# Ledger of designs, part 83: designed miniproteins, single chains

Each design is a single chain, and the fold is of that chain. pLDDT is the mean over its residues in the fold that is shown.

## One batch from the design tools (miniprotein)

Design m2877
Fold by ESMFold2-Fast:
Structure m2877 (fold): chain A 87 residues (1-87)
Amino acid sequence: SEELRKAAETMRNGDVKEGIAAGGFAISLLTTEALRSDKETGEELFDVSNKLAQLVNRAAKAAKESEEKAREYLKEGSALLLEAVDK
């Protein structure tokens, strides 16, 4: 949970490249924990991981045209990740 909180902080406050890298790291951690968890917890973690992956991919695509749009997707991903950690 501390590693996921740090990733969320980097997604919100880091530069776009750092935010995308932090998002990718968080996706890897969520997926690994989902595979090690019971079925109910694993399904919840996979759902968060999938939603986060969509936002990180949107940020990466947006970064080619608009740093501001990329930052908004990363902020949304950060909020999603923090909500999941607080449960």
Scores: mean pLDDT 85

Design m2878
Fold by ESMFold2-Fast:
Structure m2878 (fold): chain A 82 residues (1-82)
Amino acid sequence: ELPKLEGISPENEELAKKYFEEAVEGVKRALERGHTPGAAITAAVMRLLSLRHPLAPDTGMSDEELDLLIRKIAEYLGEKFG
């Protein structure tokens, strides 16, 4: 189903999979509403990037791990839906 999360620590793997699943579901929901793949993917990625905001709740992941996760999700969404 979801790709292997190379470079994500084992303790964060389940949380990372949850973010993947939510991003995929969000894109599918946007497509069902008639949005373009590009718009749907952009919205999902922008939501994930908001997790990097200084005022966002702490995810428990390092900035480096979170950046890697967002990049992997963006690549996957582009490949699957773009």
Scores: mean pLDDT 77

Design m2879
Fold by ESMFold2-Fast:
Structure m2879 (fold): chain A 70 residues (1-70)
Amino acid sequence: KRYSREEIERAVVRLIAEGRLTLSKEQSRALSEILREHEELSPEELRKLLLDRGFSEEQVNLIVEELERL
């Protein structure tokens, strides 16, 4: 399954609002850049892009798991 940039943004915002995910300013910028360049992403594509930009495995797993719940 592929997710839109809006679905990914909502998942990340929800995780942050729930106190389950914390992103640095640089990580927030990197995520915004990734989503600007891609209309939609699979969980595998998103994982690779986030890891390449210095996100931890824990952060990536939280985001992917939240998307899979949609």
Scores: mean pLDDT 85

Design m2880
Fold by ESMFold2-Fast:
Structure m2880 (fold): chain A 82 residues (1-82)
Amino acid sequence: NEIKKKILNLVKLALIYSILGDLEKAQEVMAKLFELLEELSKEEQEEFRKYINETADKWLEELKKLKEEELKKKIEELEKEL
């Protein structure tokens, strides 16, 4: 499901930009995330929200272990998949 994959990539991008302190980019990514979520049914949005809440903390822990240059490389990889 292409929309769900894009949403997950946007969540990861928002987390990375937040770690880097780039709040402007984090806000832009969050805006795109909410826009894509509105394309899903209310039921799908709720299911996906639960999944994100369960996994985002793990992603945040993993991303915080990376150096700034590694985080920037991961941004490039995630943006290619959008």
Scores: mean pLDDT 81

Design m2881
Fold by ESMFold2-Fast:
Structure m2881 (fold): chain A 77 residues (1-77)
Amino acid sequence: SMFEKILEELKEILKDLEENPDLPIEKKVELLFKAVKLYEQALKAGAPQDFLQEMLDIVNKITRLLMKNNERQKALA
């Protein structure tokens, strides 16, 4: 289904960020924006609550990874 495809794309974005912690911040921000757009697309298409909750949890994980990386960079400066 469309929602299963969106969920898998979100999981791939999270995996890419987890496996590549040294990605430039600009690329990490682009991936976060892509994840948000995928979530909005699912929401507008009327995705079931279970899919929306799982998608939102992944978006929140992506956001937390970016916040942790920003804190680490400030500590090294």
Scores: mean pLDDT 82

Design m2882
Fold by ESMFold2-Fast:
Structure m2882 (fold): chain A 86 residues (1-86)
Amino acid sequence: MAMERAREAAALRSSDPERADALVRELRRAREYEALRLFVEMVAEELLKQAEENAESEEKLKEIKEKAEKELEEVRRWLEEERERE
C-alpha cells in the first residue's frame, strides 16, 4: 500500500496540487512514513528527469538532490522519533 499511496500523491501533484498536499498531510498524520519517503523519492526522480530533459544546469540538479536529501532526512527523523516512543 505504501507505494500505491506515494504514487497517487505524486500523480495528483501535477493535476491537483491541493489534493496532493492534503494526501501528504494525511500520510503524515497516519504516520505512514514509508509512503512519505517513497513520495519524496518519486518526486525527486521526476524533477531530476524533467531537469535533465530540459538541459538544466548542474546547479539546478544539485539543488533538486539537496532538497530531496533534506526531506528524506526529516522523514528518517520522524521514523526514529516514532521508534523511540515505544
Scores: mean pLDDT 74

Design m2883
Fold by ESMFold2-Fast:
Structure m2883 (fold): chain A 68 residues (1-68)
Amino acid sequence: SHMDLERLLLQAYFHAQVHQDYETARALLLEAMRRYGLPAETALRLASHFPDPAFREEVEAEIRREAA
């Protein structure tokens, strides 16, 4: 549902911004894509804020694979 997707996105933002828990944020973004149809461009926008370039590149690659 729309509420479930929004809650999942809020959790992803919270883990990334408050906890600096980018592994959980990654897992939540991929779940939002798989279960609730989050658009790849939205997931990529959030992942662009991940501070580690190597981790960011891995997450962006996973998002693109999920969208294919």
Scores: mean pLDDT 83

Design m2884
Fold by ESMFold2-Fast:
Structure m2884 (fold): chain A 98 residues (1-98)
Amino acid sequence: SRVEELVERVREQAKKLNLPIPEPFMASSTSPSTPSLEEALEMLKKLKEKIKESKIGPKIVTDEKTGTSIFAETPTEEAAKKLLEELEKAIKELEKEL
């Protein structure tokens, strides 16, 4: 398995589950350099921790400019669990390459 494909698969899975990928996950580096296996593994572990720390479930947010309450859909517990499972699979695959 290629590191780029594993990282991209995790991102695609998050998109399918309507889970936002934290911006620091590859966002600050537009460099086309493929991350090393160790860097990719660390990146996936950090993403996993951020997802665990995220508050899961729907919430209501009030827009102070309009006074309108809007329903903001956050990741469901099931969607977060599926993403965590996909992350664990990617981590295991990368560990086998090391």
Scores: mean pLDDT 57

Design m2885
Fold by ESMFold2-Fast:
Structure m2885 (fold): chain A 70 residues (1-70)
Amino acid sequence: MTEEELQKIIDYLKSKGLSEEEARDYALVLRGAKDVDAIIKYIDEKKWRQAAAEAGLENFILAYEVLKKL
């Protein structure tokens, strides 16, 4: 994942109501993903299982508890 792709995730999560600090922390969890656009799509569609699979299941379980509040 490039810094540009990481910033894209941060900006997206901030647009969904997360703080800058929370958005940055969760973007770092998602950095293992090969397809940033797929993760953004899954989060937007509330497909948390697909988002978790893309980022790595263990890492995304912690992020899931925050993202499901959106």
Scores: mean pLDDT 70

Design m2886
Fold by ESMFold2-Fast:
Structure m2886 (fold): chain A 77 residues (1-77)
Amino acid sequence: GETAEEGLALGKAIAAAGGALAVASGALSPRQAALWAGAGVGLAEIARAVGRIAGDPEAGGRTAVKAGLETLAGALA
């Protein structure tokens, strides 16, 4: 598959799993869950753009998703 598709799938999976779990546990309001979901989707789109620009979609997309996940993890810590 295309790295952009992988980035989008990862972003959606993170947004869905994280948002659903956080709302179910009461840790996040629906608004906070929506912001988290938006961040996940944004990371997938950044991965697509980086992959296209780099001319190496596999490396660019995965690097962008990883960096975004680390940023989100840091923001939550």
Scores: mean pLDDT 54

Design m2887
Fold by ESMFold2-Fast:
Structure m2887 (fold): chain A 56 residues (1-56)
Amino acid sequence: GAEKALEALRNAETAAAAGAAAGELFDLGYMSREAAVKAVGAPTAEEAKRAALAGV
């Protein structure tokens, strides 16, 4: 469930991987739409993780 998606988010090395994990957390209901949109649109993995983790 959400624990695996959150671990994937924390371990993501690319913006695409972080965005995908954030999208899954949103689909599971554990992340706000605002945080997921910011994470998916982020140019770097670090920015994507920061945006996503602020919304969990």
Scores: mean pLDDT 80

Design m2888
Fold by ESMFold2-Fast:
Structure m2888 (fold): chain A 70 residues (1-70)
Amino acid sequence: MSDVERLLDEFRRELDTIRPYMSDDMRSRADRSFDQMVTRARNATPDQVPQVRQQIRNSIGGMRSMRQQI
């Protein structure tokens, strides 16, 4: 649980860092993606927690990769 909460905080911080470089449409999609991850984390059964953690990690990595490439 604390691990997932930490990852969600990292995702939110990474999103906040890149938000100024996004269009309004991109921000809306990013906010929706974050909301979906929060919902999945809250509704996750113990068997689903590893998958949710991996999805959040992948999203964080994707945002960092996009920020560093351009």
Scores: mean pLDDT 77

Design m2889
Fold by ESMFold2-Fast:
Structure m2889 (fold): chain A 82 residues (1-82)
Amino acid sequence: SAAAKAEVKNRVDAWVNAIKSGMGVEKLKPEEEKKLKKQALDFTIAEFEVDLRANKDNPEITALYQEQIEIAKEEKKKLEEE
């Protein structure tokens, strides 16, 4: 869904911004940008998997996290295929 894609994007962007701030860097080489986005996707997937396990008894919340995990995994696969 559009909402699930927006949530994945927001979480990935937040991780990218946090990592860049920690590095003190505003501009990265293309290879470093790709590596950073892959790391941000891995962190985002890990967060959603933790949230999924914590909310396993709530079918609405688990369905939402499962959709978000699938979207993030597809984005990671596309990035790895480039």
Scores: mean pLDDT 81

Design m2890
Fold by ESMFold2-Fast:
Structure m2890 (fold): chain A 116 residues (1-116)
Amino acid sequence: LSEEEKKVLVLNTLLLNLHDNKVPLSKIKEIVSKTLQDLGLNVPESLENATSLDELLSNAEPLVKKAPVSTSKLAGKLYESASEVLPERKEFAFSVTYLSLNPTPEQVKTLEEALK
C-alpha cells in the first residue's frame, strides 16, 4: 500500500467500526472534523452537511489522501479525537492505530472485502 492508500484505509476502518457499533453519525462527523482541524485542514461544509456514512467518507477521503501528514500522525489524531468524543470506546482507536503501522496483506484484503 502507498502512504495515501494507508491513510484512506485507516480513516475507512475507524468510521466503519464506529458505524457498526451504532455510534451516531453526528459523533462520527465530530471525530472527523476535529481530526482535520488538528491536522491544519479546513473542514468543508459538505462534510458537516453529510447525511450518511458514505457521503461523509466521499468528502473526507480526498482531504485525508492529500494531507501532508504520515499515516501514523493521522492515526494518532483520529485516536485522540475518538477518545475525546467517545471515552468509553477507546479500543476502536487502538485497532486503527495498530493496523496503520503493522497491516498484514491478509488484514488489508479482509478490510478491502468489508469495504465493498
Scores: mean pLDDT 72

Design m2891
Fold by ESMFold2-Fast:
Structure m2891 (fold): chain A 75 residues (1-75)
Amino acid sequence: SEADKLIEEIEKLAKEILEALAAGDWEKAYELMAQLDKLLEQLGTYDLTPEQAERIKKLVAEVQAAIAQALERLA
């Protein structure tokens, strides 16, 4: 489905964000985070299955945790 394709794109982008954060490339990480926000807004226009919703929930939590950990390294 179109929603599944969008979820795959979101997952790929999330992996790129995690990679940028691990590399200390904050400029790239912020740019990718802005792109992720736009894709999540687009995904919000679809009626997701419970499995799709849970998949996105876990992915968002993982990205948020990675951001928090990366910011802690700068404290």
Scores: mean pLDDT 85

Design m2892
Fold by ESMFold2-Fast:
Structure m2892 (fold): chain A 57 residues (1-57)
Amino acid sequence: MNLSEKLKKAIKLAAEKKGEVVSLGEIAKEVGTTTEELIKEAGSIENLILAIVEERE
């Protein structure tokens, strides 16, 4: 998977963890990347968090 695919998978996985406390580091590890790489691909940590919240809605 390229980084863009990993970001999409990470957003979906984090959104599916409704009601569970899950760290971004654990999500990044599950999709085979780092939190820093996900933030870079999303553009910012705020964009990453917003994408996860939007996916939950």
Scores: mean pLDDT 75

Design m2893
Fold by ESMFold2-Fast:
Structure m2893 (fold): chain A 98 residues (1-98)
Amino acid sequence: SELDKILEIERELIPFYAEQIVNAKSEKHRQALIDAILNLKSGLGAKYKKKLLDDEEFQKKVEEMKKKLLEAKSEEEVKQILEEFLEFFKKKVEEIEK
């Protein structure tokens, strides 16, 4: 499915995202990177973003993940958090498409 292809690509990109977040030159830059990644602003998740904009549980989870990513001390911690986010995103999309 389109969702499975998006998730496969995003999982492949997780190590790259982790490196970018950990090596961000400032907290503001790190925050902007996290916001871009979790909001799927690249267009890969844009179709699903509209369906999730009104989901309060999804919005709360995004805010929780942003906090965890800002506080993460290593690329391994970032990878674990992003994997958890993608699992939650998949679950939410599947619930909405039912």
Scores: mean pLDDT 77

Design m2894
Fold by ESMFold2-Fast:
Structure m2894 (fold): chain A 76 residues (1-76)
Amino acid sequence: PELTPEELAELEAQAKRLLAEAETATFTPAQRQALLDRLAALGMSQEQLDRIATHFDDADLAQLEVLVERREALQA
């Protein structure tokens, strides 16, 4: 399913805004766990979640949160 040019432009504008917010984000352990729970709900395996928890820093998690928000919006 492909987005119209207008829908794509709107999602890109929203993603740019979220990325700017995410670049300044600091994650508490509770916020990290909440993001991992959201990824699990989107179908990510426990092994993939464990790798993210081990190797992703706050900047990586902030970028990942933008992708999660975008994926949730597309499923809604």
Scores: mean pLDDT 72

Design m2895
Fold by ESMFold2-Fast:
Structure m2895 (fold): chain A 90 residues (1-90)
Amino acid sequence: SLLSAAERAEVQRGAVKAALALAVKRANPDDEEKAREVLKEVAELVEAGDYEAAIKLVGEENFAEAKEEVIAAAEEAGLPEDVIAAIREA
């Protein structure tokens, strides 16, 4: 593996944050003000380490769809298999 345990954890946290942001944007495509409000709440929960509450706030289905987009973007960018696996496990 190209990733240490600490690097893998950082990749996973980054992937969750990216998926959360994308999920908010996709759920609120025609309401920029609402998207901005939800992003502020998500950011506050993430900063508190409450990822479960953040995922619930954006919707588990929206988060899952956004996570698949993050995975697809990582694969298209040619990121290493270890990184893609870490994102998928996040």
Scores: mean pLDDT 81

Design m2896
Fold by ESMFold2-Fast:
Structure m2896 (fold): chain A 90 residues (1-90)
Amino acid sequence: SMAYVREQMILTLENAAENLERAEDKEKGMRDAIALMEGLVEIAQKLGDTETEEALRRGLKEMRRAYEEGDVEAALEAVRRTIAELEELL
């Protein structure tokens, strides 16, 4: 079901945030989170879940900006905001 997929995406993003917080190499941690979020955008797009796709694309844009600026705190905030937006869609 669509709700199940959204719940799995939320769990995946929560794990991504935790992995980024624990990462010794923060630049690599942010790149890994970006790649993961790009994968989630593709899944949402294939499912035709436009609201989830839009939320993920907003988060991804903020993640890329944070990566360019070397701002780990902004990157974590982008992931957490994306989680909150997806929770509103459940």
Scores: mean pLDDT 90

Design m2897
Fold by ESMFold2-Fast:
Structure m2897 (fold): chain A 77 residues (1-77)
Amino acid sequence: MTRERLLELLKKNNIKVSEEQLELLVEAINGDEKRLRVLEYLLEKYGQEIIDPLIKLYQEDKELFDLLIENVEEVGF
């Protein structure tokens, strides 16, 4: 399940999130393997620092969040 896979990914990268942040990330990933892969890449590259910006982006501008996911896959950041 997406939640369990996300928890393992967060643990692997020593990332701490609140329960509210976890639920928002589960919602943002929405069972999408591509989104989970992009999140893994961002967590490995930026660590804890990316969590608050990503959640804020998802809450305030879902279109820009979706564009970020697409752009990471296309340009291979």
Scores: mean pLDDT 77

Design m2898
Fold by ESMFold2-Fast:
Structure m2898 (fold): chain A 75 residues (1-75)
Amino acid sequence: SMVDLLEEALKAGEKPSEEAIKLHEELKKTKNPTEEQKKLERTAKEIYVAYLERHPDEVVSGALLYQVAKKVLEK
């Protein structure tokens, strides 16, 4: 599942890639996101919400959430 991908990344101490960091920064600056960018944001939010249901007090970086969401959408 999408949540399992995030949990495994966190257990491995995986850090967001430079690509994921740049993607997150670009999306933060974007006032009019594209449909693909909106889909990525929705997917990242869905992963985060589902993760918080299992781990209510955990902190997750936005760049890592986008990294996992991008992997899900590239299938």
Scores: mean pLDDT 79

Design m2899
Fold by ESMFold2-Fast:
Structure m2899 (fold): chain A 94 residues (1-94)
Amino acid sequence: SDEDLLRQAELLLETARRSLAAGRLEDAAKAMMHAIELLKELPLSPEQREELDRLEAEIRAIMLDESLTDEQKAARLEELLRRLEEVLRRAREA
């Protein structure tokens, strides 16, 4: 089941990347949030769990920020997606 969780998280992050490229910010954020939920089911280090909690809060903050343009939201979500991809990579190596 851990291998299935990692595989599903990877597919969700690929979906998030494609959604960002297409300008579908809500779909990208939703896929990233779902990937975080799946990764939280894994036996993670306290540092990895804290990073996932921070990423979740930052995604919500970006999507709710009415002062940001869609282009600014996309750029910030892409930075968070890179951080989330790094968490996935490290979880797969464990």
Scores: mean pLDDT 89

Design m2900
Fold by ESMFold2-Fast:
Structure m2900 (fold): chain A 84 residues (1-84)
Amino acid sequence: SAMEAAEEKIAELREKYPDGKVSIEDALKALLELVKEYVPPEKIAEAIGIILRVLGLGLDSPDGKIPLSDVEEALREIARLGES
C-alpha cells in the first residue's frame, strides 16, 4: 500500500540520516517515487504542492538540508493521496 511504501522510505531515511537532516536530492527522490507509484492523475497537482513545500524548506536552509520530520510528514501526506 501507499502507506506501507511511505513508512519503508521513512525507515530508510532515518537509517541514512541519523542526524535528522535530509538532502534535497534524497527527499525529492523519495517523494517523487511515491507519487509515481501511488498517486492517481487527479491528485498529482496536490502532490506537487507538497513536494514544492519540501523543496522550499531545503532552499531556505543555509546548508540545503530538510528536517527529517518535514520529509516524513510530506511522505505520509502523499501516501494519503494514494489511498483515496
Scores: mean pLDDT 86

Design m2901
Fold by ESMFold2-Fast:
Structure m2901 (fold): chain A 77 residues (1-77)
Amino acid sequence: SPLEQEFQKLLGKLYELLGQASKVLPKEEFEKIAKEAERLVLEGAQALKNKDFAKAQQVLAKLKEFIEELEEKIKKA
């Protein structure tokens, strides 16, 4: 589905940014970011598995915002 394709694209970008963040951010800050990222990924995966497309769209929007904020943090590091 288009939502599943968008989710996979966002996961690829997220994991690339997490790899960059792990090299430039302090360990404690990175651990908090990684924990929140994992939470969003699991919530999105569960929504898609349950065919709850309204919930999936909400989580994808949050994941996009999280990715934008993570990009900014990496640029400032």
Scores: mean pLDDT 88

Design m2902
Fold by ESMFold2-Fast:
Structure m2902 (fold): chain A 97 residues (1-97)
Amino acid sequence: DLDKVLEEISRRLSQEILAAPPSREATLRAVGEALRRIGDWIQKALEEAKKLNINDPEVFRALFALHALRDLGAPAEVIERVEKILEELIEEIKKKK
């Protein structure tokens, strides 16, 4: 499920870039904005992972996806699904000795 969510995020970003007017200047601006947004999602995911004191790539992927979905205005049902995945991952890690 999380892999499909990340694939959908990539697809939406690609569509936003391709929806730019067909000029070099507009395309470069769209790419720059996409990179800025990706950087923001990475930063927020890293900060939350640090607060949780969890160094786990799946938790990071879930946090990244959650920030991306919220910023992209994804449906509430999709956001809720990723939130549940994150909760389950954190619970599993905490159950480990």
Scores: mean pLDDT 82

Design m2903
Fold by ESMFold2-Fast:
Structure m2903 (fold): chain A 56 residues (1-56)
Amino acid sequence: APSEESRKADAALVEAISLLGLKPEFNQLNQAREVLIARNNDVEAAIPDLRELFSQ
């Protein structure tokens, strides 16, 4: 079975992409994943940082 951390990272990434309306592109996925990992895969905590990164 996959680790809980890897499962949380995948679920958080999918949820964040859906909430922010991001296109699933390589660079956006990698940047979003890094932000989510830095925020302990907490989507709610990561949303402001993700919005700042992808609003440009």
Scores: mean pLDDT 71

Design m2904
Fold by ESMFold2-Fast:
Structure m2904 (fold): chain A 90 residues (1-90)
Amino acid sequence: SSAEREKEFREELLRKIAELIKEAYEGKLSDEEAERLAERAMEVIGRAIAEGVEDREEIAKRLSEELNIPLELAEQIVDILLDTRRAYIE
């Protein structure tokens, strides 16, 4: 079902983003802090997509500004989003 596929997509995306955040911060964030930041990233991405923003660079800039994270980390988060989405669409 589309709802089941959407849940699987969100769960995998959250996991991958949280793992990236933990690696980027080199153990300076707890598992809970990394997960909370990943959840906030997903909220920012969801709003951008709902507003019709499809440009990778624009989504990354919005993530960097709203979450106060480095632009390079925001770009890696968007890359995970696009790669994960491709796996669920194709």
Scores: mean pLDDT 81

Design m2905
Fold by ESMFold2-Fast:
Structure m2905 (fold): chain A 83 residues (1-83)
Amino acid sequence: MEAKRKEAEELAKKKIEEYRKKAEEYLEKAKASKNLEERQKYLAKAIAYELLAVAVEIDLELALEGKKIFGDELSEELAKLMA
């Protein structure tokens, strides 16, 4: 159980770092851009990647927190959203 949890945590952390790295890359491109349209495009991508990182972080926090509600209740709510 512990080893499986650490492996999942490590994979999630890698994904969070990957998304945040891309967010920083697009933010730097936005800062370097001289035209407003290109700047807005890169800024939108930076925001999107940051939101993806936050989503993975929330999923990881819920898994690590071991709350009574985690699992059955969360799976049921996610199933309702995907239906």
Scores: mean pLDDT 67

Design m2906
Fold by ESMFold2-Fast:
Structure m2906 (fold): chain A 68 residues (1-68)
Amino acid sequence: SLMKKVEELAKRGEEARRRLDEAARRGDEVAQVKAASDLTSTKSELAKLAKESSGEVKKKAEEVLKKL
C-alpha cells in the first residue's frame, strides 16, 4: 500500500539521519557526505509521493518529510 511505502521511506530517512549524526560525531567526512546524499534521495521520494497522493497518505508523507 502507499501508506506502507511512506512508513518504509520514513525508516530509511531516519536511518540515514542517524548515520549522518554518527558520522558527524566521529568527524568522518566521507560517511557524512554519503549519509546526507541518502537522506536527500529519501526526501525527494517522499516529496514525489506527497505530490502524487491525496488524503491521509499525502498528509503522512508531508509530516515525515518535515521531520527529516
Scores: mean pLDDT 86

Design m2907
Fold by ESMFold2-Fast:
Structure m2907 (fold): chain A 90 residues (1-90)
Amino acid sequence: MEEDERRVADADAAAPVVEEHVKAAEEHAKKAAEAYAAGDFAAAVEHLDKAIEHLEKARDAALAAGHEATAAALDEAIARLRELKAQVEA
C-alpha cells in the first residue's frame, strides 16, 4: 500500500505530497476558469476533473498523516469544484 510505505519510509513525506497535489489542483482550477471565460466548456470540465482528482489525493494523504483539519478543508474544496463542474456541464 503506497500510503503505508510512505509513512514507514518517511513520516514527513505526506506534507509535501499534500502540498504538491493542492498546487496541481490550484493550477488546474485556474486553467478551468480561463477555459470557461474563453467559452471552452469542454476544456473547463477536463481541468475541473483533474483539479478534483488532485484534491482527493491530497485529502487521502492528509488523512493518512492524521491532518484532519486539512482533510476537512480539502473536502470543502472538492465539493466546491464538483458544484462548479455541474454548473459548467449544465
Scores: mean pLDDT 78

Design m2908
Fold by ESMFold2-Fast:
Structure m2908 (fold): chain A 68 residues (1-68)
Amino acid sequence: EEQQRRDELLRRLAGARMASVIAEAEKGTKEEGYKLMDEVYREAKAISPAAAETAERGYKAGKKLLDS
């Protein structure tokens, strides 16, 4: 369906953007990384629930990686 395809695309875009931010955070400080990840999550939440869910999972994974 159209809605299902849109949700899949938005999830994919949110995941890719979060992954990009996490990779950039690894080169900088943890504080800057958290700020960037939080911004991506906030933007995803404003777009759709599907994007927000994907961004949140990426945020948790990235936070765990940076905190390890």
Scores: mean pLDDT 76

Design m2909
Fold by ESMFold2-Fast:
Structure m2909 (fold): chain A 104 residues (1-104)
Amino acid sequence: NRLAAELFGFTDYMAEVFLEGKFNPKVLDEVKKRIIEYLEEILDELPPEVQEKVKKVIEALKNNASPEEIARKFLETALAAQRHLDGPGAEELRAELEERLKNL
């Protein structure tokens, strides 16, 4: 549950970042590498349906898919992870994402 909540926030944020070009182009490849490393590290601890979506994100990143395609895969993962959100952590994470979206 906690890991699913963290993944929801992470993937929702990354979808926005890739769509809006918030990454510094000079570090984009390094950022992609770190994202892959993080996702591979947590993969086995995730619910099966979320694992399936995360594998597709990793594939898109490794294959240098378009920013729009990468963002779509992140959003699909966020929606899958959102189904596993409950308890106090879910409300705080949602509030943070809403505030970040409002300030854009």
Scores: mean pLDDT 73

Design m2910
Fold by ESMFold2-Fast:
Structure m2910 (fold): chain A 102 residues (1-102)
Amino acid sequence: MSPVDLLRRAISYAQLGLQYAQQGDGDSASLYAGLASGLARQAARLSRDDPQAQQLALQASDYALQGSRYARQGDLQSAIYYLQQAISYLQQALQLVLQRQR
């Protein structure tokens, strides 16, 4: 799977996690945030040739993991904050990877 595919899937799962957290569903938010974290970490491993994209994907993975933990604890406001950060960093990583493919 390409870093682009992994980052796009991570963004989709992080957005689902954010939506569930906003709806008060911490269990679903935690699940999707965790999936986003795993995919972002995998994208970082495949982005060794782009240190900036790798670092952004790793930061996104950490933010998504924090979002998952807070959602599981029922702290939905913190979960929303961390998932918004994760989405921002994932989008930045995706832009860098796409620019390199031009």
Scores: mean pLDDT 89

Design m2911
Fold by ESMFold2-Fast:
Structure m2911 (fold): chain A 75 residues (1-75)
Amino acid sequence: MEELIRESLERAEASGKVTLTQKALRLLLEGEYELVERLRKIAREKTAELKPEEKEKRNAEIDREGEKLLKEYEE
């Protein structure tokens, strides 16, 4: 499972996603799989019923929630 997650994150990074994805990939490589799964869960919850027009708002909200989670984890 972790290997599939890593591959998915690597593809996302190759697509120019450099903020939350890079942090998640680093955590994955450090063995923090549970934290990465929490970030993915936040993303899924925020994307459940979004239209194309809301993608940018959704991405901003996912990034904000992900950054908050990472900050709380570090503190």
Scores: mean pLDDT 60

